# Designed miniproteins, single chains, continued (5): the designs that were tried, part 44

Each design is a single chain, and the fold is of that chain. pLDDT is the mean over its residues in the fold that is shown.

## One batch from the design tools (miniprotein)

Design m17505
Fold by ESMFold2-Fast:
Structure m17505 (fold): chain A 82 residues (1-82)
Amino acid sequence: MYLIGFAGLSDELAERLIALGADPEAVEAARGKRQIMVVAPDKERAEELSKLPETSFISGEVSLEEARRIAAATGIPLIELP
């Protein structure tokens, strides 16, 4: 898995996340947040998402459990890609 941070959720990012199989309810719940995180299953999806200007960071490889732990510790919403 790869963890990507964003400085908010743009309409373009929301559409891409839904197209990539994200839960639409999780995406809508993240609208208006100042920071969001996305966990992607592979590097290719992570790199495509990181091209968006609101990208704040991209991690190395991380487990889903570690991504969820980081989200819980920071209070930043996490959107999981299948």
Scores: mean pLDDT 84

Design m17506
Fold by ESMFold2-Fast:
Structure m17506 (fold): chain A 94 residues (1-94)
Amino acid sequence: MPLSDAEILAATAAIALAVMISVAKSLGETELAELLRREGQRVVDALEAGDYAAALAELDALKAAVLATDARPELKAETVRVLDLIRARVEAVA
């Protein structure tokens, strides 16, 4: 299909982040949902630009920020797991 690897990776990350935002919002975890929406967009923007170094840095910053929220531990653990999966895919291409 006529999408670049960077476009496919950016789209995959955007979908994963959108699902996590939806789950957090449904559970009333407003701080986590807003953080993922705002900081997650920086990750997607870096991936769309093909700037994998920036994407990795933004993922590391987002992971640290997620862990600093007062969200329920199970949701933070699942969010971190998804971010780690995105990071591994970026590292495989970079």
Scores: mean pLDDT 85

Design m17507
Fold by ESMFold2-Fast:
Structure m17507 (fold): chain A 83 residues (1-83)
Amino acid sequence: MIEELRKKLEEAIKKLESKDPEERYKAVVEVSKLGVEALKLGDFELAEEAIKALEKASEDKDPYVSTVAAMAAKELRELLEKS
């Protein structure tokens, strides 16, 4: 349900601010999955929130986190444009 999806996304976005790069990496993966789910459900506003969080995470100082976040943001943005 959208309410449960929203709650999961909010928690994942909070984890993007973790001091632990491993936790931030896991958060990027989670936000990406939730963003795809939002698109499949037609919740474009929630998908846009996920994309913006991933775009911000693409500026991360850890090269692994920044690279996967940038790729996820690009892929999710392309899916949104085709919707």
Scores: mean pLDDT 84

Design m17508
Fold by ESMFold2-Fast:
Structure m17508 (fold): chain A 73 residues (1-73)
Amino acid sequence: DEEKERKEKEIADFLVREYGLDEERARRIAKAVVDDPILSSMPIETLIHEIRRVINGERARKDMRDIVEPLLE
């Protein structure tokens, strides 16, 4: 889906730009997020805000933490 691919690219670019993650890791995280049926239905701005919360150690959705945290190390 074009929307899913667009969200994946925006998430990966966000992770590289704001957190300096390497492109392969950023793409793996973005793909894992957009492959989740619930998260993939959410607006891109909401997804970016929740990912930012996970990385900053703030309170975030459990489904987002369970996907993102293992891929951050």
Scores: mean pLDDT 84

Design m17509
Fold by ESMFold2-Fast:
Structure m17509 (fold): chain A 97 residues (1-97)
Amino acid sequence: MEEELEKALDELFKALTTGNPKEIRDAMLKTARLVKTYPEEVAEKLIREKFEKYKDNKTFNTNLVGFLAFDYHLLSPEEKAEVDYLLKLLGIAPVEP
């Protein structure tokens, strides 16, 4: 079982329900770096299963859009590339400012 990736995803999705921008950014980068260490099929399945639990949460969706519209654009090019892969696995695109 992918316990480390599951824990990181749980921390990320919890941060997205609390709305702390630093915690969201830190958890997003940590999760993005971890997903690179797993086979794509394994990472995608786990990410989608976890995301389904939060897709109807208004606060989660508002904070995710806020990250994509603001904090995402403050990331370095390397950090954006890391996050872009995670967003691809989630089926989400960055929001233009």
Scores: mean pLDDT 78

Design m17510
Fold by ESMFold2-Fast:
Structure m17510 (fold): chain A 106 residues (1-106)
Amino acid sequence: SARLKSLLYQLDEAISTGNTDEAIEVLGTILTEFPADRSTVSEFLVKRLRTAQELKEGSEELIAQGKGVYTDLPLYLAQQELTTLQAVLTAFQDEPFLAEAQALLE
């Protein structure tokens, strides 16, 4: 669906920019309009969360090795994305199809 792809793009943009309120609104819209696509949404959020975690861990490792001269921005962006994803997953904490993504934050 072109509509679902557009909403997933909007969700990705909201997470990338730390726009928590928009991310919650867009995800709520997806779950209301596309209840059959919950597995696709779960896979998207799991991938997005793992990417942000990997960027954070990689940036922290480079800083620890004294190689971190230009890692401050990637670390900041990864932390902002993780904070936004945590708030989104907390807003939808009672949704069982999001359990895999929620477990990654523990």
Scores: mean pLDDT 83

Design m17511
Fold by ESMFold2-Fast:
Structure m17511 (fold): chain A 70 residues (1-70)
Amino acid sequence: LSEEQEADINAALAYMLSALAKRIRTPENQEKVDKAIELFEKAAEAYRQGRLDEGNKLLDEAIKLLNEVK
């Protein structure tokens, strides 16, 4: 994983977690956030292994789940 890619992932994760902390008030929303975190961790692992396309796909899936939190 490049230092720049790690920084981008960490910045995105920090921003999203900070924004969602105020919205996690139901078990359904918590489940979506937990799944998104798991996908971010899988994306980071894919990037560490040089699987950039897989990492990008997992990151997009995580972002999609977070957009469903209301």
Scores: mean pLDDT 73

Design m17512
Fold by ESMFold2-Fast:
Structure m17512 (fold): chain A 56 residues (1-56)
Amino acid sequence: MEELKREVIELLDRLEALAGQEAADRFTSRITPEDVMDEEKLREKVEELRAELARL
């Protein structure tokens, strides 16, 4: 669980660096408190973020 949270933060930092703060903020707004508490949903957010980065 903590490893997935750390991965989300690192990928968000990379998105901010490559696409700007607004892109990172937009993605962060799509993450709910429920997503952070559920390992499966958090894993889905990691994959969504990786896909977003791959499109750059």
Scores: mean pLDDT 78

Design m17513
Fold by ESMFold2-Fast:
Structure m17513 (fold): chain A 73 residues (1-73)
Amino acid sequence: SSIKENAEKLVREAKEKGKKKLVVPYDSSDPESVEFAKAVKEEAEKLGIKVELVDVSKSLEELKKLEELLKEE
């Protein structure tokens, strides 16, 4: 599916950039967003990349956490 394709592309780019951890924002109220986040986690784990999923559907606090995590190497 296009969701899986996009997840695989994101994970490949992260691997090429030497990333050891990925932060993936998702909206728990959007099934497509949830599916994408799960696909990224599955593909990243196959390549030894850790994934942190951040649900941004709830508050500005969660958005701030996402911004901080996106700055991690």
Scores: mean pLDDT 78

Design m17514
Fold by ESMFold2-Fast:
Structure m17514 (fold): chain A 76 residues (1-76)
Amino acid sequence: MEMEEKAREILKIAEEDEEKGKEIEEKLSDEEKLEILYVGTLLARKNKELPNSDTTEEEIRERKEKLLEQLKEAKA
């Protein structure tokens, strides 16, 4: 399963059962938590809930990729 799909599944579980969502999130890696944040940000943009309404999907994607590279460097 793609990481984005997994992140969406986790968000859905958290909405249905907050305790189960928290238990799953605690067991996630930093990379997996970043995917959840990324997917949540994309959903917030789609719903016009972001403070900067002009933020593009590409900008969100680029920020995610940059953070992912920084996480890899920090662990190396």
Scores: mean pLDDT 71

Design m17515
Fold by ESMFold2-Fast:
Structure m17515 (fold): chain A 67 residues (1-67)
Amino acid sequence: MEVPEVTVPKGTPLEELKELAAEAAGLNADEVEFIAGGVDTDKVGVYGAALVTKDGTVIPVRVVVTE
């Protein structure tokens, strides 16, 4: 299973990032908790995040912040 990847421009709000991460995983944003971890959308880089479903399943997500 490939890790879902989301690419967003620098300055993207965390709420928008949650929606994009849920879509990349094929899930509804309202049905998941977004664990941003060390994600800093104000800093270009590659980060690890996670989605937690209501049944407790953890789905890793890769976040790429671009200029």
Scores: mean pLDDT 80

Design m17516
Fold by ESMFold2-Fast:
Structure m17516 (fold): chain A 74 residues (1-74)
Amino acid sequence: DALAAKLDAEVRAEMAKIDATIDDPKLRFLRKQLLNTQAMLKLAQERGDTRLAEQSQKQIKILEEQIKKLEEEK
C-alpha cells in the first residue's frame, strides 16, 4: 500500500526530528506516539475505516492531554 508506506516514512522522519529537538525522554515518547496515531487516523480516514478512525481520534485526545499535562508540570 503506497499510502501506508508514505505515512510510515513520514513518521520515521518526524520521529528523528523529535529525537534531535526534545530532551525530555517522556515527552519524546508521547510526541512519537502522537505522530504514529495521527498517521493511523489519516490512513483509516482514507480507507473509510470508521472504527479505526474513532479509536485513533480517542487515542490522539488522550496523548494530547498527557503532553499538555507534562508540559504544564515544567
Scores: mean pLDDT 81

Design m17517
Fold by ESMFold2-Fast:
Parts: structure tokens; sequence; C-alpha cells
Structure m17517 (fold): chain A 67 residues (1-67)
């Protein structure tokens, strides 16, 4: 199904995103606080996708962090 194809594509994209983030972290380039937060956010999203978390669960996690 199209939903299955999208899920597989999202997993591949998440794996590639994590690999790229790991490579950038290893490069040791100094980051601003905003850049560091953006990378942490991207990592959390990719990890959530690979763990099979729904977007709803991810929204709930972000809402809890703002409380």
Amino acid sequence: SEAEKRREEEKRNAEEALAELDRLDAAGVPLTAAEARAREFSRRVAEAILEGKSMEELREEFARERA
C-alpha cells in the first residue's frame, strides 16, 4: 500500500538523518545555542520515527516539555 511505502521511506530518511547528524557532531564545528537545539530536535524526531512512535505521541512529549 501507499502507506506502507511512505512508512519505509520515512524510516530510510530517519536513518540517513541520524547518520548525517552523527557525522556533523563528530566534525566538532562549534554551534550556537539555537543550532544545537535544532539538531537535538531533528535527532529526537528521527529517533521517534525509528522507534515507531506516532506523531500524536511526539506532540504529547513536546507538550509535556513545555509544561
Scores: mean pLDDT 76

Design m17518
Fold by ESMFold2-Fast:
Structure m17518 (fold): chain A 68 residues (1-68)
Amino acid sequence: MSPLDRAVLDLARGSGASDELIAEIERILRDPSLSPLEKLRKIRDLAISHGLEDLASGLDQILRRLES
């Protein structure tokens, strides 16, 4: 697992994500068909749909830095 993958999972747990949502995030992070940016966008969309404001905000910040 990359340091970025671990940071995303730690942020999700800290934001109150369920074990089921953590498993879904892990599945997205392990998907070889997705680029790192696509993975982060999908996880951000999940965070928004589940009301995980801190996770969504943190992912937006990471995405902004990676797109720069």
Scores: mean pLDDT 81

Design m17519
Fold by ESMFold2-Fast:
Structure m17519 (fold): chain A 100 residues (1-100)
Amino acid sequence: KTPREEAIDALRAALGTAREILKLVQEGGDKNEISIKAVAASLLLTAAANYQPELREELERAHRLIFEGVDAYENGDRQTAIEKLEEAIRVLEEALRRLE
């Protein structure tokens, strides 16, 4: 398995987790579950950036957007949380497209 293939797998998993977080936020889901999933996404993004360092800046931006979204949700601002998570998903989709 090449570093590019490892990055694609990690990035697909991170994108899936980010989509799960968005769904939980939209449904008024458990804050602890959302936080745990955000940590999981962070680890996957770190792995992807280690395999494809040229994506590091984009993946760090996606990481920041996910945690800004989680923070907004914890503070009761669901609309901001949704907006930040949708932006993070767009960043991750573009990063994945560059590798495919």
Scores: mean pLDDT 90

Design m17520
Fold by ESMFold2-Fast:
Structure m17520 (fold): chain A 117 residues (1-117)
Amino acid sequence: SLREKLPELVARLSDEDPEVRARAAREIAEIAAKEPELALPLIPYLIPLLSDEDPEVRAAAARALGEIAARVPEAAELIAKFGGLEPLEELLSDEDPEVRAAAARALEEIRRVAPEL
């Protein structure tokens, strides 16, 4: 059931409506909480949303990456491999406090399992 929703969620991450993109990222975070291994392949699709024009999308993407990193140790290396570390560090200085908090938590989870990153 959740696996069958993944292609639709990936498509919605690229939707023209930022509310749709943010909702898709939030649903991926919920999937990461329940079945974290299903969310692991979605990391490359979440990383571009860290640079989204909408702060709700940036916050939702950072939160989703943080939830995946908290539950799947292999996620830290994948986030680094797909270029997620630099955008997450930039978001620590974001104008939106929820974006800053989500990025800080994501980096804490990543560096808890992979402190060398």
Scores: mean pLDDT 89

Design m17521
Fold by ESMFold2-Fast:
Formats: structure tokens, sequence, C-alpha cells
Structure m17521 (fold): chain A 77 residues (1-77)
């Protein structure tokens, strides 16, 4: 497959990913509080990240897909 340029992601998407990497599985409300983004914006960002295969929804919370976590940690922090 083609390489995924994680560093070129929009700032809001990077911010949400960093919160998930640091805090683990988080609800839309928890991410909204941590990032200062509205819940609507967070939901839209999470939908895009799920489309890209970077996050998944587990038991009502969003989490970074385990198989890509090391790559995200390398690129974002």
Amino acid sequence: AQPLDLESLPEKQKLVLRVLLEKGPSSVAEISSATGLSQTTVSQVLSKLEELGLVEKVNGKYSVVPSIRPLLELVLE
C-alpha cells in the first residue's frame, strides 16, 4: 500500500491522536475537554481518523488501532 504521511495530517487530527496516545480509550466528551475542540468537531475528526484506519471505537470509546500505535508514537511524539 501507499505510505501514510501522518505528519501532514491537519492539526486538529494530530491533536486528537495525541490525546488518544496519551490517555488511551476516550469518549468524544473526554477528547473535547482535553483538546478544547467542540464535541461536533471531535466527532468529525474521529470519523475521518476511522476512515483512515488510525482509530477504532471500542465499548463506546475511541482508541488508536493497536497495530499502528508504535508508528503514531514515532511520528507524533
Scores: mean pLDDT 77

Design m17522
Fold by ESMFold2-Fast:
Structure m17522 (fold): chain A 92 residues (1-92)
Amino acid sequence: TVRQQATDQLQQTGSQFRQQRQQHPGIAGAVYSIVDQVYTWITSGVDVDIGTLVRQARAAYNMARNGYKRGIFSQSSVDTAQQFYDYLVQMQ
């Protein structure tokens, strides 16, 4: 289902960022906090305004891009965050 696909993509993104957090604890806090919040909202079934989810996904994507530039995140993390952001924008 569409919801299952979104959940799977969020689980993948969350898993990647949790792994990166273990490698970069000092920088990880704020970035992973946003990703974890979006992940929790979707997986807990909370009825959140789609515009709010789009804004949070955009923030996570921008943080992933910035982190990639600084050598903190992998290209796959950026790609996953972008796919999730694009997916939510299409649902809006």
Scores: mean pLDDT 65

Design m17523
Fold by ESMFold2-Fast:
Structure m17523 (fold): chain A 83 residues (1-83)
Amino acid sequence: MAEEIGRELEARTTPELVALEDAAAEAARPVGLAVAERESVLAGVVEGMRRTTELLAAQLPPDVAELLRRASELALAEQLAKL
């Protein structure tokens, strides 16, 4: 689960992960914009989330990076399903 992955990441690289988790939150910020622009905003959010996930993965051991990518894809699929 994403929560378990977050806990494992904190155990390995806590200070770096806190900063990168903030970056992930920033990538999702555009979803608060006007509904009329939702389709273009959604495309931007999806690309932003993928870029943030790769930035996070680049700072982590390969095994942890793979868990993060998997969790990110699941979270993205859930976000798309809500729209």
Scores: mean pLDDT 62

Design m17524
Fold by ESMFold2-Fast:
Structure m17524 (fold): chain A 73 residues (1-73)
Amino acid sequence: GAIAAIEELGKKKGGTISVGEANLALEDATGLTGAQIAAAGSTINLYGSMKAGGTISVQEAADAVLLGLKAAK
């Protein structure tokens, strides 16, 4: 799923991931509706906007996906 893809990317990059990379992992995820992808992507973008470099931790990206998916329900 999207969270597993984000965690794997973060392991390769020292525990941080860009907002763009997190959004690509969402788009490549199977079993998500367009509404779920949009909600999770909005949450990732919100977390990214709070960071000067637009880079978030793997844990922040995973939490953003979970919150966005929960909000889309």
Scores: mean pLDDT 72

Design m17525
Fold by ESMFold2-Fast:
Structure m17525 (fold): chain A 63 residues (1-63)
Amino acid sequence: MREETLRRFREEAERLGRQLAGAPLSDIVRAAQELKQRAIEAGLSQSQADELARLLIRTALEG
C-alpha cells in the first residue's frame, strides 16, 4: 500500500513539476508544500514527503 502510494505521488510530483515549468518560484514552492501536506495526510513519512517536494521543485526548474 505505502509503496504504491509513494509511486503515485512521485508520478504526480513529476507531472505537476512539468506543468509549473517557467512559473514563479513562489508558485512552484507553494505547489511543493501542498503536495507534501497531501502526502503526509495519505500516510507517507516526513522524509518521503520532503523527497516529493524536492522532486516537484527540481522538475519545474529543469523543465
Scores: mean pLDDT 83

Design m17526
Fold by ESMFold2-Fast:
Structure m17526 (fold): chain A 69 residues (1-69)
Amino acid sequence: MSQRERYGLMLRTLRGLLERYRDKLTPEQVKEIERKLREAERALRENSPDMGRKVSEAAQTFDDAMRSL
């Protein structure tokens, strides 16, 4: 599996988790996670050198929100 395919799978997994936990998160947390996911998806689509960092930022933003519960 390529690095890009792996990141794509991670982002799809994070979106699935966001949908599952959306009702337990604040609207502000949901908006921030969605923003980070969009940034990571764009970086992945454009083969940006930052794609790994952007995917990590999306995952970290989700993790931080889940820890606030």
Scores: mean pLDDT 85

Design m17527
Fold by ESMFold2-Fast:
Structure m17527 (fold): chain A 66 residues (1-66)
Amino acid sequence: VEDERRRLEEFAERARRELERAREEALRYGRTVDQAAADRRLQQVDEAERALERMVADRLARLDAE
């Protein structure tokens, strides 16, 4: 159970780092190329972050319930 929680936390941290990179790339793109396209990318990153946090919370709740 602890090992599963640790693996989930490691996965979540990796995924959060990937999303942070995507956010920085979108912000850079907006400053240099196209703000509207950057805004769409930021919305996609925000949705991915919410989906990730929902998935992590659901899995943690399942582990805590057992």
Scores: mean pLDDT 79

Design m17528
Fold by ESMFold2-Fast:
Structure m17528 (fold): chain A 73 residues (1-73)
Amino acid sequence: SLEEEIEAVEAQIEALRAEIEKLRLEFMRKWFESKPEDHAKLEKEYQKKIDEMMERLRALEERLAALKEQLKG
């Protein structure tokens, strides 16, 4: 059903948000463990990973919005 698909997509969004938060915490830990000269490289590597996950999150949120519109109409 549409309700079941909405619940499934909401669960995927929650899981992805948790992974993004985990990645941000990993970045912060590595930032404090790394040398200052390595910070710029570390920031670029994690920003790329986070940006990729944020794009996936956006696609899921758009899908959720479309499913909710279908449920209303």
Scores: mean pLDDT 87

Design m17529
Fold by ESMFold2-Fast:
Structure m17529 (fold): chain A 82 residues (1-82)
Amino acid sequence: SARELGQKVTEALWALHKTGSLDTVNVSKAISVLLSNGKEDVVLQVSEIIIKHAKDSEKVKRETSKLAREAGLPEAAKLIEE
């Protein structure tokens, strides 16, 4: 549901804010790009990776940017990699 997705996104952005592993503004923009292209499943996967691995910046960056590229949205991947 949209509510569950929103909660996961909020939890992920909070985890990034606490760990400093990725830029929360850029990740938020990447999530917006994914959502505007109907990629709710990808946003859920990205959020869960961030929540689980927030302290491992290289793993989070690699895995989440890969998912964005595989979804056909290299613009979102570039935002994550900034």
Scores: mean pLDDT 86

Design m17530
Fold by ESMFold2-Fast:
Structure m17530 (fold): chain A 93 residues (1-93)
Amino acid sequence: MEEEVRRLLELAIKQAEEAAKSSDPIEAEALLAMARMAIYLALSVPARAEDLRRAAERLEEIAEESSDEKVKEELREMARELREEARRREEEE
């Protein structure tokens, strides 16, 4: 479970990095969709709050490096969802 979650979060981060670097709007949109799917899969299983927070920090960093406002907005929203879920899981513990 933990290894699978980390791999999904790392996959999402990799897709986000490629989206931020892409000059092709269609490619960027596809990469963002893949990143979002990987995040939602990770959120559907038990994951440690620390892993979710680390992924959120990485997505926020990638968003700041992007010059595309749509990419920035999508990455920041994904990071926000991860941070909120991490906080929720910490409160329940």
Scores: mean pLDDT 80

Design m17531
Fold by ESMFold2-Fast:
Structure m17531 (fold): chain A 75 residues (1-75)
Amino acid sequence: MKEVMEGAAEAIEVNPAAAPFVAQTARDVLDLEKAGKSKEEIAEVVRRHADQAAANPEFKETAEVLRKAAEKIEK
């Protein structure tokens, strides 16, 4: 949880326009944690969100921050 919140704050800091997207990603992570999903499953969802963000050139930096957050969740 702490790693996700820190990653979300950093992602918003690098591009405030991505705040709604980052907020939705954080919500999805919280829902998966409540459902008892594994760290690997949660990290996979965050990586998919990062890939979606990377498709928009405006959110490229946000995508990199989310990928790093996924790696921290998996460890």
Scores: mean pLDDT 78

Design m17532
Fold by ESMFold2-Fast:
Structure m17532 (fold): chain A 90 residues (1-90)
Amino acid sequence: MTLEEIEKKLEELLEKLKEAVKKKDFEEALKILNEMLQLLHEAWENKHPLEEIEKLAKKIKEAINEYFPKEIADQINHIIDDALKKLKES
């Protein structure tokens, strides 16, 4: 999978996340977040540079900060940062 294809899939997932948050469907929002984390893992498996994966993660964090209250956004951002750290150590 190319980086451009991963970015397009991420944009689709971000739109789905926005819809789930609007509907207050927390279970669906968590499923979408897991799919976003899986895209970061797929970028790593496709041997994209860690710097590019970190840029994708920052885009996810920006959307989380926009769509969620500060306290929830901070918790989700911590999960994303932990996932990136694990990829870097792999």
Scores: mean pLDDT 79

Design m17533
Fold by ESMFold2-Fast:
Structure m17533 (fold): chain A 90 residues (1-90)
Amino acid sequence: SAEIERLAEEARKAIEEGDKERAIELIGELMRLQGFSEEEVEEFIELVKKVGLDKEELLRLVEAITAGPLEAEIAFSFLRMKAWVLEKEE
């Protein structure tokens, strides 16, 4: 989708510029375009914030979401796992 591609480019620019807040907002919009519910998108955004992804991880996340809903779902599962590991570690 041309809309997904444009939004992905905006997200990548925000990531490269260090605007994490804008990047996370755009990533949420990408998740919505892939058919995720408002509740799922909010959970996803909170996980991204909680995990504190670096620039490379955020770029990989955008790539996964733009690949399709299945890849986005896999990325969601990875975020849940990473958040769980962080809660376990001091």
Scores: mean pLDDT 85

Design m17534
Fold by ESMFold2-Fast:
Structure m17534 (fold): chain A 76 residues (1-76)
Amino acid sequence: SKKDLEEGIKKLEELKKKQLEEAKKKVEELDKLAKQSTPEQAQQAQQQKNDVLENAKRALESLEALIEHAKKALEL
């Protein structure tokens, strides 16, 4: 039903917001860890930061595509 699609879109938009907030928080935590740690741990933190940002970007792109698809279905 249209109501189910609207609720689905709302949930996907909330997931998008959650992904952004979680990625931002994790990046900030890794930046703090890098400043307080050994060179080896700082290097690992930088790699994890890059992975977090890449994964967040891919997740956001996927969620955006799903939202667009659901919105097109809602117009039927």
Scores: mean pLDDT 83

Design m17535
Fold by ESMFold2-Fast:
Structure m17535 (fold): chain A 67 residues (1-67)
Amino acid sequence: MEREKLRKEVKELKDKLALGQVSISDIVKLRKKAKKAKDKEIYKEVEKILEKAANFLQLTEEEKKKL
């Protein structure tokens, strides 16, 4: 099942975000995977990580709207 793989990828993204090493593209890719898998819980977790990463990386409002 995709859920266990997605959960592991979410943990890895959270760890990278804590170290300041996350990329927005990695988070967006995981969000697409969660949406395709129809895993609402993982999708919400990834959206929260994306919001934190966007704020951490100081993305503009225009850049945030494209996500």
Scores: mean pLDDT 74

Design m17536
Fold by ESMFold2-Fast:
Structure m17536 (fold): chain A 71 residues (1-71)
Amino acid sequence: AKALVVDMSSLSSEAQKIVEEEVFKYFAGLLTEEEAKKRLREKLEPIYSSEEVEKALEVFEKAVEALDKAR
């Protein structure tokens, strides 16, 4: 399988790691999309601005869409 590439460069390195962890858990079937999004908000809201949290959620949603379309 080829690696999935999603542009995370707009996020800080810590935010990228948090998004990647939740994407991995979603892909592994450990979390639903809604559970992963809730966890992202809970992890990011205390340390990042609302704008950066929204960017992280958008990146997560794009990654989920790309994974769901991959067969």
Scores: mean pLDDT 74

Design m17537
Fold by ESMFold2-Fast:
Parts: C-alpha cells; sequence; structure tokens
Structure m17537 (fold): chain A 69 residues (1-69)
C-alpha cells in the first residue's frame, strides 16, 4: 500500500507540473493540495486515506489535462 501511495504521488506531481506548464495554475494547485492532504494522512499512518487521496489527485489531474486544450 505504501509503495502504491508513493508511486501515485509521483504521478500526481508530474500531472500537476504539466497543468502548471500549460497555464492551468488553478487545476495544478488543486492537484498539489490533494497531494499535500495525502501526505498528511500518510504521516499520520492512515495509508488507506492517503491512497484514496492520491488516486483522486491523479483522476482529477487527468480529467483537467483532457479539458486544458
Amino acid sequence: MEDKVVELSRESIRIGDELDSLGDTESAQKVYDMIEEAGRAYLAGDYEEALRLVEEAVDYGRKSLSKAK
């Protein structure tokens, strides 16, 4: 589970960086906020919540990228 959270967290960061590079700073910020929330859950030992949050961040980011053009 922890490895999955780390992997998806990295993917979310990449998506956020891509959104920011496209000028969609608002969507990028939302992705970064979700990752930060997931990080807090991870540090608290709530790996299930952390996993759900990074999955949500990836899903949101991918949808935002598809709408950015």
Scores: mean pLDDT 81

Design m17538
Fold by ESMFold2-Fast:
Structure m17538 (fold): chain A 131 residues (1-131)
Amino acid sequence: MEAERRRREEKEKKLREEVRKLLLDFLENTLFKHPVAGPFRLPPDLSVLPDFSKIVPEPVSLETILKKVESGEIKSVEEFRELFKRMVENYKKYFDEGSYVRLAAEELEKVANEKLEEIEKKEKELRKELE
């Protein structure tokens, strides 16, 4: 039983590392490089958006998500999805419907939904392979 427990712990560690690599690749090579990603790459400039912190007390940027994936704080596709959704919803609260930033947020949300479904499928395949 102890050998089976260690084997399960090793499998979970390998699975988490492979998912982390997929999420980092998605962030670095898709999200940060997306043509509409400009407003989301770094934390909002409060000199340009002085009321942002009043509407969004805890801002989330792509840099925030990247650092949490790199540190291992984000451990799953679902935790990534939740934080990304918070970023999108925060910008939708501040920016009006039809604004460039709101349309950009909706485009990134579509891209993320499609890619995260692909990564989640890969996570399920990896879990079976590590059996």
Scores: mean pLDDT 82

Design m17539
Fold by ESMFold2-Fast:
Structure m17539 (fold): chain A 85 residues (1-85)
Amino acid sequence: ALASLSPEDIALLEEAGRAVEAGDAERARALAEELLARARARGDAAGEVAGLLALAAALAAAGDEEEARRVFEEAQRLAREAGLL
């Protein structure tokens, strides 16, 4: 599975998604960065990919399309290296 975010990480991801939908790019970014930091601290590759994808979405919502693209490419690279693709 792209498998298995903790319930707390899932809650952060869902809240980040709602922030993007609401146009609150700053909050979405903060939530994505928190998820990413938590996943990295645990060595959770699936959580790190989810955090990077959420961060890319938040950056795109903020209009930072170039940084969003770079973060998205990092997520894809990590997902491939971790066998998640």
Scores: mean pLDDT 83

